# Designed miniproteins, single chains, continued (5), part 104

Each design is a single chain, and the fold is of that chain. pLDDT is the mean over its residues in the fold that is shown.

## One batch from the design tools (miniprotein)

Design m19855
Fold by ESMFold2-Fast:
Structure m19855 (fold): chain A 92 residues (1-92)
Amino acid sequence: MSNEEKAKKLADELAKATTPEEIVQKSRELIDILNELIDQGKYEEALKIADYALEKVSEAIEKSTDFDVRLALGVAAIAVATIKKVIEEKLK
């Protein structure tokens, strides 16, 4: 499985997660893949994954009624958005 396929699967799993613990675990794994791609100079691939993940997390936040789940998703969104900004600066 490619890093892109694995990261997209993790983003989908993160969006479907029903516990803060699962959200934290899946977001950490996703961030690890993004950092690995950045270290490899694959900035365009990392940006595509970050955009996909942010879209999925935003949809999950809108659908969630659980405060702790929404908070965990919000933290994940901030972390991914921060990494996206770093990637965008590398592409300039």
Scores: mean pLDDT 85

Design m19856
Fold by ESMFold2-Fast:
Structure m19856 (fold): chain A 75 residues (1-75)
Amino acid sequence: NAIDKAVEIVEEAIKEGLSVEQVAYRLAKEGLPLPVIRAAVRVLQEIQGKSVELENVDEETEKAYREIKEKLEKR
């Protein structure tokens, strides 16, 4: 599913030291929905200690963000 793929890509990005741009590109290339891509990028930015600004956050993006974060915590 899209969330599991996003978690894998974020986990790999943490291990490889990939940039936010590289991760966003990889997620887009996999054909993931925009809310999932935005959520995964946000999680990665938080892990990297970057400031995260709330702009045009919809419920779909918030839901994906929570699901990705929970799955990363379990791994």
Scores: mean pLDDT 76

Design m19857
Fold by ESMFold2-Fast:
Structure m19857 (fold): chain A 91 residues (1-91)
Amino acid sequence: SEEVEKLLKEAIEAGIKADEALAAGDVAKAIGYTLRALGEALEAALLMEKQGYSPKEIGEILKKGAEEAEAAGAKTAAAVLKGLADYYLSK
């Protein structure tokens, strides 16, 4: 859905801000943006659950998002999305 796509985009944007904060030496800001990226990704996953997606389907969508984030150089976003994907794919 468009809402899921927006939440995943927001998770990637937060992850990019975490990477920028870390590069600038602002560890507290980097942690804050990483937690935001995780929160947005989790909200997207929970919305997919509410829409009737299986854990396997959610995991595959998040895995694809992680691969796209990694290809774009968004390392924190890729790690967050992969971690959540691995959780759903393990169910």
Scores: mean pLDDT 89

Design m19858
Fold by ESMFold2-Fast:
Structure m19858 (fold): chain A 60 residues (1-60)
Amino acid sequence: LREELIKKFGEEKAKVIIEYAKLVKDGVISLEEAAEKVAKYLGISKSTAKRYISKVIAEE
């Protein structure tokens, strides 16, 4: 999963997705808030960001 994200977005952007996924898993922020922040940072849709964050949470 991490390798797939690095290939698609690059190392720094992949790291951001993984970090926000951990914050959601730990209950620090909501999935919706994480998706909004990641979408803005990566320049992708909120639905796409939510999908990647959810996939990271499920794998890790």
Scores: mean pLDDT 79

Design m19859
Fold by ESMFold2-Fast:
Structure m19859 (fold): chain A 108 residues (1-108)
Amino acid sequence: TAARVAADAAGAMRTAADVALEALRAGDVEGAKEAVEAMGEGAIALADTHPEAAEAVLEAARAAADDLIAAATEYGAATSAEAAAGAAAVVEAAREALERVEAHVRAL
């Protein structure tokens, strides 16, 4: 089931990142940050439940965070100074969430 856990993690992380980006585009910066936090918490919980798949879960979280950071940065740059500030907050939250997931997986 390691391959199934990895696929499920990739899907869940991508969905969470999409929710965060949609919230950011709607002007809901706090909702976007909450979605990013939930993504990190979900990755940690999945790594704890399936330690044998922890590296695959981390890879999925990293990929989703990187895609979100790129998309949020592009959205901010293309929209307004206010949107850029919101995007910067979401990018910071994504980096912090990824650092927590990396630290947790490394400690397993």
Scores: mean pLDDT 86

Design m19860
Fold by ESMFold2-Fast:
Structure m19860 (fold): chain A 98 residues (1-98)
Amino acid sequence: MEKARRLAEEALETARQALELAREALRLAKEGRVKEALALATAAAMAAAGAAFLAERALELGRKEGDEEAIRLAEEALELAEEALELAREALRIIDEL
């Protein structure tokens, strides 16, 4: 129970960080700051992948233990990680077209 929730909370925090990095990467890409945007977009994609991995583990444990809160937090983390990855890809697309 506590392990599933801890992993879900860690996944959610990592996903939120990934989203902030992705938003900043997109802003820098639109400003033509190629090097900075590339670095942040890469960091955002890596953080999003890590968050998704932790969230998947939290879902497995939460379902096994019946921890509905851990499942809810893990699903939220997956949604935020997906959004972060989409924004990071858009930043990389803008850079590639410059």
Scores: mean pLDDT 88

Design m19861
Fold by ESMFold2-Fast:
Structure m19861 (fold): chain A 79 residues (1-79)
Amino acid sequence: MVPPHEGIARVFEMGAEEAEKGDYDMAAKLSRVGARAARRHGLDEAAEYSEKGAKEAEKGDGKKAAEYSRKGAELALQS
């Protein structure tokens, strides 16, 4: 089984991938799901970056959304 933090990081990476593909709606949804999971596991800083990624995706900035989501993934893996 994937450790919880690694699973959360994977969701953030999926959000970044969708943002890069131009599916900003899916990117925002994945980032918000990842942020909720991160907060439940005490990864508040990772969740904050994922929430920023969701907001950028909602604005149509896929590059910035992907950058924030990947930062969230890195923080989740450092835990």
Scores: mean pLDDT 83

Design m19862
Fold by ESMFold2-Fast:
Structure m19862 (fold): chain A 81 residues (1-81)
Amino acid sequence: VDEDEVQAALAVMQLALNGGKINEETAKLIASIKDKETRKRVAIYAAKVAVENGQSPEEVIELFKKAGMDEEVIEEVKKAL
């Protein structure tokens, strides 16, 4: 299994276990995905799920910034929210 597939699967699993909300661990797992397109897709998916479960968009963006997410992916997440 590709490392990116493992990181994506772990991030989705952690998101589900955390009640659909992003925490620092989930944000770091997503930021660790090496393929930019996969990282972007997973980040957008997780952000939408988190906002639907009551997490603020601002909190989601801040967690991704703290995790070292690249600015390009952060801008795509902002556009998707």
Scores: mean pLDDT 83

Design m19864
Fold by ESMFold2-Fast:
Structure m19864 (fold): chain A 76 residues (1-76)
Amino acid sequence: MEARELGRRAVELAREAVRAAEAGDLERAEELLARAEEELKKAIELAKEAGDLELAKEILEEVSAEARRLAEVLAA
C-alpha cells in the first residue's frame, strides 16, 4: 500500500531529524523535517483518497509524536 509506505518514510525521516537535532546539526534536522512533512502530506492525501481515515490518523499521530520530540530537543 503506497500510503502506508510513504507514511513509514515520513516517520523515519522525522526520527532522523530528532537524531540530527540531538547531535547539534540543526541544518540537517530542518532538511529532514521538511522531507518528512512532504512525505506526510502525500501519505495523508493517498490514505484519504483510499477512504482509509484510520491509516491517515495513525500516520499523522506517529509523525506528530516525532515532531513534538524534535521541538523539545530544540527548546533545550
Scores: mean pLDDT 82

Design m19866
Fold by ESMFold2-Fast:
Structure m19866 (fold): chain A 114 residues (1-114)
Amino acid sequence: MLVLTQSGGGTFAEGSSLTLTSKASKPVSMVSWWREDSKGIPSLVASLNTKTGKVTYAEDVKGRFTISYDPAKNTATLTMSNLQKEDTATYYDMGVSADGPILAFGEGTQVTVV
């Protein structure tokens, strides 16, 4: 079974930076970060194919957010810079197992920008 353990989140000042991390219980072939705003609307923030290195960002986070993955630690990170009030959301990591079509979500972490 693939398990994703998220860390990070909390309350941050507008213009500041934070890093969200997620550790996978086994290697992943794809990592993505999703967010759900206060209206319950889910959207993709960033995705990374760990085999090809292909990265995709949502338009509103380009240049501010960076997705990365460390295969030695099975750890995905989302570095969020120049935080805006609109970045206030619950953030979810999603992973796809490298050894099969097993998809998992992390438990979510709340980010509040004040």
Scores: mean pLDDT 84

Design m19867
Fold by ESMFold2-Fast:
Structure m19867 (fold): chain A 68 residues (1-68)
Amino acid sequence: SHMEEEIRRVVREAARRLREAVEAGDLETAQRIIDEMAARLRELGMPEDEVELLVQIARREIAELLAA
C-alpha cells in the first residue's frame, strides 16, 4: 500500500540520518531525528505500539553504534 511504502521511506531516511548524527557525535540531533520519525509515523496513522517499537529499535541502534 502507499502508506506502507511511505512508512518504509520514513524509517529508512531516519536510519540514515541517525547513523550520520551518531558518527558525528551529535546525540542531540540523533534524539531529534527519533522524535521527528515518531511524529511522522503517528501522522501516517501508525498504531502507537508500533511507533514505540520502532523508537526502541532506533535507540538500540544508537547504543550499538556507540558501543562499536
Scores: mean pLDDT 83

Design m19868
Fold by ESMFold2-Fast:
Structure m19868 (fold): chain A 70 residues (1-70)
Amino acid sequence: LMEEARKLLEEAKRAAEAGDLRKAVELSAEAHVLYAKATGKEEEFKKLLDEVAEKDPSLKGIMEKAKEKA
């Protein structure tokens, strides 16, 4: 989990450097869900993602994908 999260953060950084900000945000969200899962705070973090999606519906798809992949 921690190693997978780290690889996703590296991919997110590369996507951001390439100008693919949507992919960078998606990969970063997925990595953070994995970090939360590894530390036993998965449910708390998923609630935070749901709150973000509630406030900005354009991010709902990214937040839902991050929750599914983790």
Scores: mean pLDDT 72

Design m19869
Fold by ESMFold2-Fast:
Structure m19869 (fold): chain A 86 residues (1-86)
Amino acid sequence: MTAVLIASGLTPEEMQEILEMAAGLREGGYDVDVTVEGDTVTVTVRDANEGAILALLGEAVRIALRGAELRSEVQGDTVTFTARRP
């Protein structure tokens, strides 16, 4: 399945943490695409296994604990985690 993280309202430190996580997944052989737009990052992992899904969920939870709203959605074979700071 495909796993997506969309995180917005990020500090530069939070952005760097997510980019490092995405780089680690890519180094581990995952098909990872990353898009950065201002304070928003989108990480897409194709053919994601449980470990990749939990990695994206963990980052979404970390951002949510710092005051962002967390949502999860499953549509077809895609799971999307959204962490949005108001």
Scores: mean pLDDT 86

Design m19870
Fold by ESMFold2-Fast:
Structure m19870 (fold): chain A 63 residues (1-63)
Amino acid sequence: SLEEQIVELSKQAAEAYLAGDYATAAEKLREISRLYKELGDEKSAKMAEERAEELERLAAEKA
């Protein structure tokens, strides 16, 4: 299900974040945002997108 995919991607994003891989964590959050849009959960999709943008900034600062 889409919900199961979101849970799995959330775990992957958390693991990437803990490893300091902000670029990968951001990518997973972008995927989560897309899945929330498919579910019609616009608020959760927007929150995931905003978090991805923050992590993309952190990745750029460390490059």
Scores: mean pLDDT 86

Design m19871
Fold by ESMFold2-Fast:
Structure m19871 (fold): chain A 48 residues (1-48)
Amino acid sequence: SMAEEGRKALEEFLSKLDELERKYIEAVINNDPGLARKVTEEILKKLE
């Protein structure tokens, strides 16, 4: 079903979230807008 496919996609996304989350936190702490933008672009690309 569509719901089952969505759940699997969400699980795959969450498995990568830890790495992207760490990078985003690092960008915020270091006040690095370039890194923050790159992480945001990676997240958006994975959601496509």
Scores: mean pLDDT 74

Design m19872
Fold by ESMFold2-Fast:
Structure m19872 (fold): chain A 70 residues (1-70)
Amino acid sequence: SVEEVTQKLRAADTNGDGTVTMGEAVRALVEAGFSPEEALEIVGRAMREDGTATVKDLTEEVKRYLEEKE
């Protein structure tokens, strides 16, 4: 669920700055029940050039992905 993903992403944000690295985001999505391939696709859409993504952008991409799969 989007809620579970959001919880996992917040747990991965160890600094509390609202951003995560690619590796942290992929791990959080896999732990929330996505495949590694699905996690990479979702994270790649939210990832910035500096190798980070905001928790907000990641949760929006997860929601969009789930809506596409319905």
Scores: mean pLDDT 78

Design m19873
Fold by ESMFold2-Fast:
Parts: sequence; C-alpha cells; structure tokens
Structure m19873 (fold): chain A 103 residues (1-103)
Amino acid sequence: AVEAVARALLEGAERNLEIVKRLYDSGKATKEQLEAVEKAYEELRQAARDLLAGNPEAIDRVAKAVGDIVRETLKALGHPDAEKAGRVAESYARERLQAALDA
C-alpha cells in the first residue's frame, strides 16, 4: 500500500519537474525555479527511500517535498495560489501516506 502511494507521488513529482524543465528551456522559468524543483524532487526520492525502508518518520519529509514541488511548479507557471496549493498538497500527501501505513 505505502509503496503504491510513494510511487504515485514520485511519478507526479517527475511530471512537475518535466514541466519546469520545459518552462526553463523556453525562457519562461528562472534557473532558481528549476533548481528549487530539482532539489525538492531529490529530497522526495531520498525521503521515499527511507519511508520504504521502514522509517515512518520519513512521512513528514515526503509530504513536505511534495508540497515544495507543487508550490515551486505553480510559482513557475505564475499561479497566484502557489503557496496555498503547496500546503494542500503537503497535507494530502501526509494523509495518504499515513492511511497506507495504518492499513
């Protein structure tokens, strides 16, 4: 269960990273915005690995990284609610991961 949720979150994060890479290549995103998403994606990969290795304390790190990726992607897209969307994504990721571990 937790493996499926972690995989889905990583796949979503890869899509967000690809969006920001394309925006950067077309001159619509800054290098700093690309680096912020890349950093959050790498943190997500490391936190997901720790979670799948049996460390439930990694849930907060996974959730935060998902929130950071969503926030930075929406900022690169010029979305006014990027901060709120990031917080919502973090809360949702935490809820889904906790439910999967409790099952």
Scores: mean pLDDT 87

Design m19874
Fold by ESMFold2-Fast:
Structure m19874 (fold): chain A 95 residues (1-95)
Amino acid sequence: MVEEEIEEVVEEGLEAAEKIEDEELRKEAIETLEELREVLLKLAKLDPEEAREFVELLRKIIPGLESEDLFEVEIAIALTQMVLGIAKIVVKKLE
């Protein structure tokens, strides 16, 4: 169940990221989301409830990637990177 939610939110994020006109920001967003998918799928096996909290957080961040304002897109990428960093720390603690 939570693995499906992870795949769905990451796919939505990747679709939004591919529409980013700035090539560097687009690559950064795609790379971050691909790493986040891997980390969150690992977290889902260790602690499904914690993984669901990250999915809920991402659902609030991902819409920012679709903004016409590049500043808002940069903020959404930075927030996604922070979520990835925190998720990596949590996974290491649970292993």
Scores: mean pLDDT 88

Design m19875
Fold by ESMFold2-Fast:
Structure m19875 (fold): chain A 68 residues (1-68)
Amino acid sequence: SKELEELKKEALERLREKLLEKYSEEETEKAMELVEEILSLAKTIESLKEVAETIEKNLDDVVKLALS
C-alpha cells in the first residue's frame, strides 16, 4: 500500500507539471481534482500505471471535463 501511495504521488506531480506547461494554475487545479479522483480508483500498481498513462495521453480531455 505504501508503494502504491508513493507511485500515486509521483504520477500526480508529473501530471501537474505537464498541465502547468500548457494551462493556467486555476485550470490545472481543477484538472488535478479530477485526476486525483480517477487515480484513487486504482487499487493495484498495474492499474495505477495504466490509468496514469491514459490520463497523460488525454490531458486536454481531462481539462475539458474538469472545466465543464
Scores: mean pLDDT 85

Design m19876
Fold by ESMFold2-Fast:
Structure m19876 (fold): chain A 80 residues (1-80)
Amino acid sequence: SNKEIYEKAIEVLKKMAEEHPEYREVLDYLIDLIKKAYEEGKSVEEIWGELIHYLRLLPYEARPFAEKALKEIDKIVEEE
């Protein structure tokens, strides 16, 4: 269900923020985008363009880590 996908995605991102506190601000923003999508009845697929747009606005140093976060979300979506 969409609820399970959102809950798993948020948990993974929270864990990544605990393990990599230097990227906490990036991960918190991704969590907020995902939460807002769920509240608006949108799927992760529908907001994927917005997630990619945010990644492109990040400094080059942060982009590889944000890309890893998005890949973890994509894996969760593929499990449904």
Scores: mean pLDDT 78

Design m19877
Fold by ESMFold2-Fast:
Order: structure tokens, then C-alpha cells, then sequence
Structure m19877 (fold): chain A 65 residues (1-65)
């Protein structure tokens, strides 16, 4: 149940980056996220990488305020 919510959050994050950031910025951030996901070999590693990426994106967006 929680996993479904986390996967939905990932999809929403990728869509948000594509629609709300410049093409250059979203391409780099999406590529970084996908590379991190490919290196994750467990659900826990995947979850941690996603959380760290989310914090980075949030900080970047707040800095633009």
C-alpha cells in the first residue's frame, strides 16, 4: 500500500520536472534520478535514493522563490 503511493510520487515528480523546469534542467535531473534507480539493487536502496533526490529537487525549487 505504501509502495503504491511512493511509485505514484515518483511518476508525479518526473512529470512535474518535465513540465515546470527548463528542458535542460529537467533532462539532467531526470537522468540523474534514473541512473540512481538503475544502481539500486533493493527496495530500501531505491526508496533512499528517491528520498534524497526529492529533497534535492525541493531545495532547488525553494531557491528559485
Amino acid sequence: HMEEIKQAALAITERYLRENLSPEEHEKLVAELRERMKKATSDEEFQKALAEFGNKVKELLEKRK
Scores: mean pLDDT 67

Design m19878
Fold by ESMFold2-Fast:
Structure m19878 (fold): chain A 97 residues (1-97)
Amino acid sequence: VSDEEIERAVVDIAIALGNYLAKQGKYDEAAELYESVADRLPKDSPLRGEVYENAGKLYEKAGKKDKARQMYNKAAESFEKVDPERAAELKKKAEEL
């Protein structure tokens, strides 16, 4: 099993748990889980940007605008090489918070 396969499995488990927490109204706990997972992923991991973007959305639902802004900026950095258009959209979303 490759490190990339392990990273994917960890992300999938985190998304499942985060969705469960969000359904319970625990948006801040779900966001903190996603942020923690994304922070542990390699900077060049294509999954890192998606996990940070999900953390940003959950921080917005929790009313934590500063944290949401930070997550969208980190997501944009992760997408900059693989999806520059998505990176630009995330930067704009962070600026509009």
Scores: mean pLDDT 83

Design m19879
Fold by ESMFold2-Fast:
Structure m19879 (fold): chain A 87 residues (1-87)
Amino acid sequence: MVDYLAAGDYEKAIAEAEKEIAKDPNNATAWLLLGAAYFFLGKYEEAIAYFEKAIAIEPSESAYEGLAAAYEKLGKYELAEEYRKKA
């Protein structure tokens, strides 16, 4: 990561999301936030797992877009297209 400010923002987002998940593991928004943070850190496989968890709890346009973007980064273009259509 090139920008120290962006790194600090993602670390804070991860810490807050982990606290929310510890209180309520069915908080889809917290799982979505983890997925987004890991995606921007370039950890696409972890991001996919968190977005899938969010969708399992509560399907949302943002979670489907996140899955599509992460699959595209991994070269899984057919899966990315399928999830974009669900968004």
Scores: mean pLDDT 78

Design m19880
Fold by ESMFold2-Fast:
Structure m19880 (fold): chain A 51 residues (1-51)
Amino acid sequence: DEPLEVIDKEIEAIKKRIETSGKITPSDRYRLKLLEEMKKAAEEGKKLIEE
């Protein structure tokens, strides 16, 4: 599994949607925060494996 890549793609998809709509919603901010936290967890897991 490479959850980091999946998370990064999801973040980019949300950013593109925001750019297209010209508006960021509270839901978008909440989801981005969750994805960023998940990314940190995935990066820590990857470091443990690759250290």
Scores: mean pLDDT 74

Design m19881
Fold by ESMFold2-Fast:
Structure m19881 (fold): chain A 69 residues (1-69)
Amino acid sequence: KKEELRKKILELVEELDKIIEKLGGPSKEALEKARKAFERMIESMEVEELEELKKELEELIKKIKEALK
């Protein structure tokens, strides 16, 4: 379950990265470094923290997508 949560969080981060890239955001190199740092961070998080982070990312992505309509 912990690995499943990390996978879902990484999928959400990948979705965010694609949105940022589409908007002309930072370089692919900068995004890759940020993603690797984020991957390391979530490896040490507990299930409760991962669930909270997942909800925050889902809410953020939803708001961004609605704003782009």
Scores: mean pLDDT 74

Design m19882
Fold by ESMFold2-Fast:
Structure m19882 (fold): chain A 65 residues (1-65)
Amino acid sequence: MMAEELAKELLDKVNSLQPASKEEIEEALKVGIELLEKAIKEYGEEETRKMVEEMIKASEEQLKK
């Protein structure tokens, strides 16, 4: 699923910066998948991918500061 792939990428990036417990990671993944599925329905897969990429870039830039 598109949403699952995007959620895993986002969570991998966040977890590389601040490791979380296995339970917290699984819970965050479930919530992330649900939110991304809703975004895909409203905006489509292409726009949802761009949003996730922008979130990852923004997180990386903020952490560099």
Scores: mean pLDDT 70

Design m19883
Fold by ESMFold2-Fast:
Formats: sequence, C-alpha cells, structure tokens
Structure m19883 (fold): chain A 84 residues (1-84)
Amino acid sequence: SLDEALEHVREALEALKNGDYDKAIEHLRKAIEALRASGHPEADGFVAALESAIEAIKNGDYDTALGLLEAVLSRLETLRAERR
C-alpha cells in the first residue's frame, strides 16, 4: 500500500541521516515491494526513484540519495492528503 511505502521511505530517510546505510537500503526494498503491490499509477516512477536511491547509497552518493528520498516522500504525502 502507499501508506506502507510512505512509512518505509520515512524510516529509510532517518536511517540514511544517521549513517545506517544497510538499514536504509532494507527499508527502501520494503518500500519498493509495497509500491509494486499498491497498483498505483505512479508506483513505477516511485520504484525507479527508490532503486536509483539504493544505487546512490551503494556508490557513496548520499546527497543524491537524500534528494531522491525527500522528493518521493513529499509526493507520497501529497497523494495521501488528496485521498478523501
């Protein structure tokens, strides 16, 4: 679900800020799984962004990863607010 993906992206962002890169990647993988299960029209775009964030973390490009996660988080929060 989107709510499950949103929670995992939040946890990944906090882990990344704390330098816990393995935990950040674990939460991003769980967010990707939740997005794929959601059937949402924007899910493929979010999955691509989160996969790019995982690769950025693996390459030590933490600024790029932070930017990607903040963008995804902002959009997921907007979509949650727009539902009823």
Scores: mean pLDDT 85

Design m19884
Fold by ESMFold2-Fast:
Structure m19884 (fold): chain A 62 residues (1-62)
Amino acid sequence: MEELLRRAREHEERARAAIAAGDLEEARRHAVEAARALYDAGLEEEAERVARELGDAILAAA
């Protein structure tokens, strides 16, 4: 579980950095990996929240 939470956080950070850099394709890839790690950790509601927030941020940056 600890490893999954660490991976989720790292991918979320990388997704946000990619959004700031305008690399929306990289941002989407990292957002998906962050959500998957949270689902694998059993945090389904957290995964849904992260996917929605990052998805909204990517759409706003497009």
Scores: mean pLDDT 83

Design m19885
Fold by ESMFold2-Fast:
Structure m19885 (fold): chain A 81 residues (1-81)
Amino acid sequence: MEEEAERLIEEMRKLVDEYVKALQAGDTEKAEEIKKRFDELVKELDRVMEQIEDPALRRRYAVEVVANYLLLIGAEVERSL
């Protein structure tokens, strides 16, 4: 479960990088597809985290998810400026 959670977080980070590149290229359709996939990974990670009994580890993963969300939203806000 921990290994799966870390894999999902790494995949989310890769999607953030792809999202930034799509926005820079002006590819709105691709950006929307990436955002949908990101939301799917968040839901998958949420289910995985329910099986992790270590509250400190769950908290750490939750913080990393929030950090990735902030990076994605930050890229979207910068695009709007």
Scores: mean pLDDT 78

Design m19886
Fold by ESMFold2-Fast:
Structure m19886 (fold): chain A 115 residues (1-115)
Amino acid sequence: EAIAAYKRAIELDPNFAEAHNNLGNVLKEQGRLDEAEKAYKRALEIHQAAGDKRGEARALNNLGLVLKSQGRLDEAEKAYEKALQIYEELKPELSDKELLEVEKVKAELAELRAL
């Protein structure tokens, strides 16, 4: 099970932000939104403590997606706005993949504002 693998990775390194993020992704796909939120928040805290702005922006986007799924639209909007602010600061150094992530965040924010 994917969840068991990510939980095992976290047991070996509790500060492995990528494992917390990946756990959140699988939990969100299963509709386990509260658990997904906790995993993404943990990933966000680790990235913030490490000064990893790329990881922080990605965690904020994932948190926005789960908050939107919970109907917490104001909190989702704030998470997306913070993610976009960080991506704009990093923009000259972003990869093509990260630029696609930025466009996806912009689309999510536009969709949210249309509700």
Scores: mean pLDDT 84

Design m19887
Fold by ESMFold2-Fast:
Structure m19887 (fold): chain A 81 residues (1-81)
Amino acid sequence: SAEAERRARLEEELEALRKQRREIEEEIREIEERIKELKEKDPSDPKVQEELRELERRLVTLESALGLLEAAISFLEKLLE
C-alpha cells in the first residue's frame, strides 16, 4: 500500500540520518583529539594557532549540524510512532 511504502521511505531516511549523526560525532571526536594534541605544543607557534582556529571553527559548524540532525531524527521518530 502507499502508506506502507511511505513508512518504509521514512524508516530508510531515519537510518540514513542516524548514520550521518554517527559520522559527525566521529569527526567531532577526531577534531577534539587534534585540538588536545595542538594544545600540548608551543602556544606561540603561528601554525599551531592557525590550525587551532580552523579546528575550533569546524567544531562549531559540526556541533550546529549535529543539533539540526538530532532535531530531524526526533521529528521522524515521532512520525513513525
Scores: mean pLDDT 88

Design m19888
Fold by ESMFold2-Fast:
Structure m19888 (fold): chain A 87 residues (1-87)
Amino acid sequence: MSPELEASVRIGVIEIEAAAIKTATETAGEAMPVEDLRAALERLRRARKELERLRREFPQLQAEVDAALAAIDEAEALVEAALAARA
């Protein structure tokens, strides 16, 4: 697999995982253990850093990166809101 194709696949996986975290938090966030919410938030933060690196390395994939970053932003906001409600 070429580095660009690997990057495109990775960006797609990150977007899908962020959307899944968003959906899970919307439907069950209030019942999720605080440690699981914190783990999800850390995972999203690591994914954001990876996307920022990929954006620099592959300018041609910026639209895909922007879509994945938007998904992370939405998921992070919901996880942070769920954590704040538990504090």
Scores: mean pLDDT 87

Design m19889
Fold by ESMFold2-Fast:
Structure m19889 (fold): chain A 78 residues (1-78)
Amino acid sequence: PSLEELKKALEIVKDPKSPEHKRLKEIREEIEKEKKEIEEKMKAGEISESEAVAKIVGLEIREIGEELDLALEIARKQ
């Protein structure tokens, strides 16, 4: 897909009425649960602060990737 088609698909993913937005919301909720678990492990001394930050950044990158994957699925079907 073109960059313009991908931008249009991203707007569909952001539309609260789209099934893709519902799926993205579920993905975001799962990522938030994982972030909380990482923070709790850091507070318990099971992982270092630097390891916790790296894992949280990884989850943020994953969230962006999941949003882009959903947009690519929409753009490919056009």
Scores: mean pLDDT 79

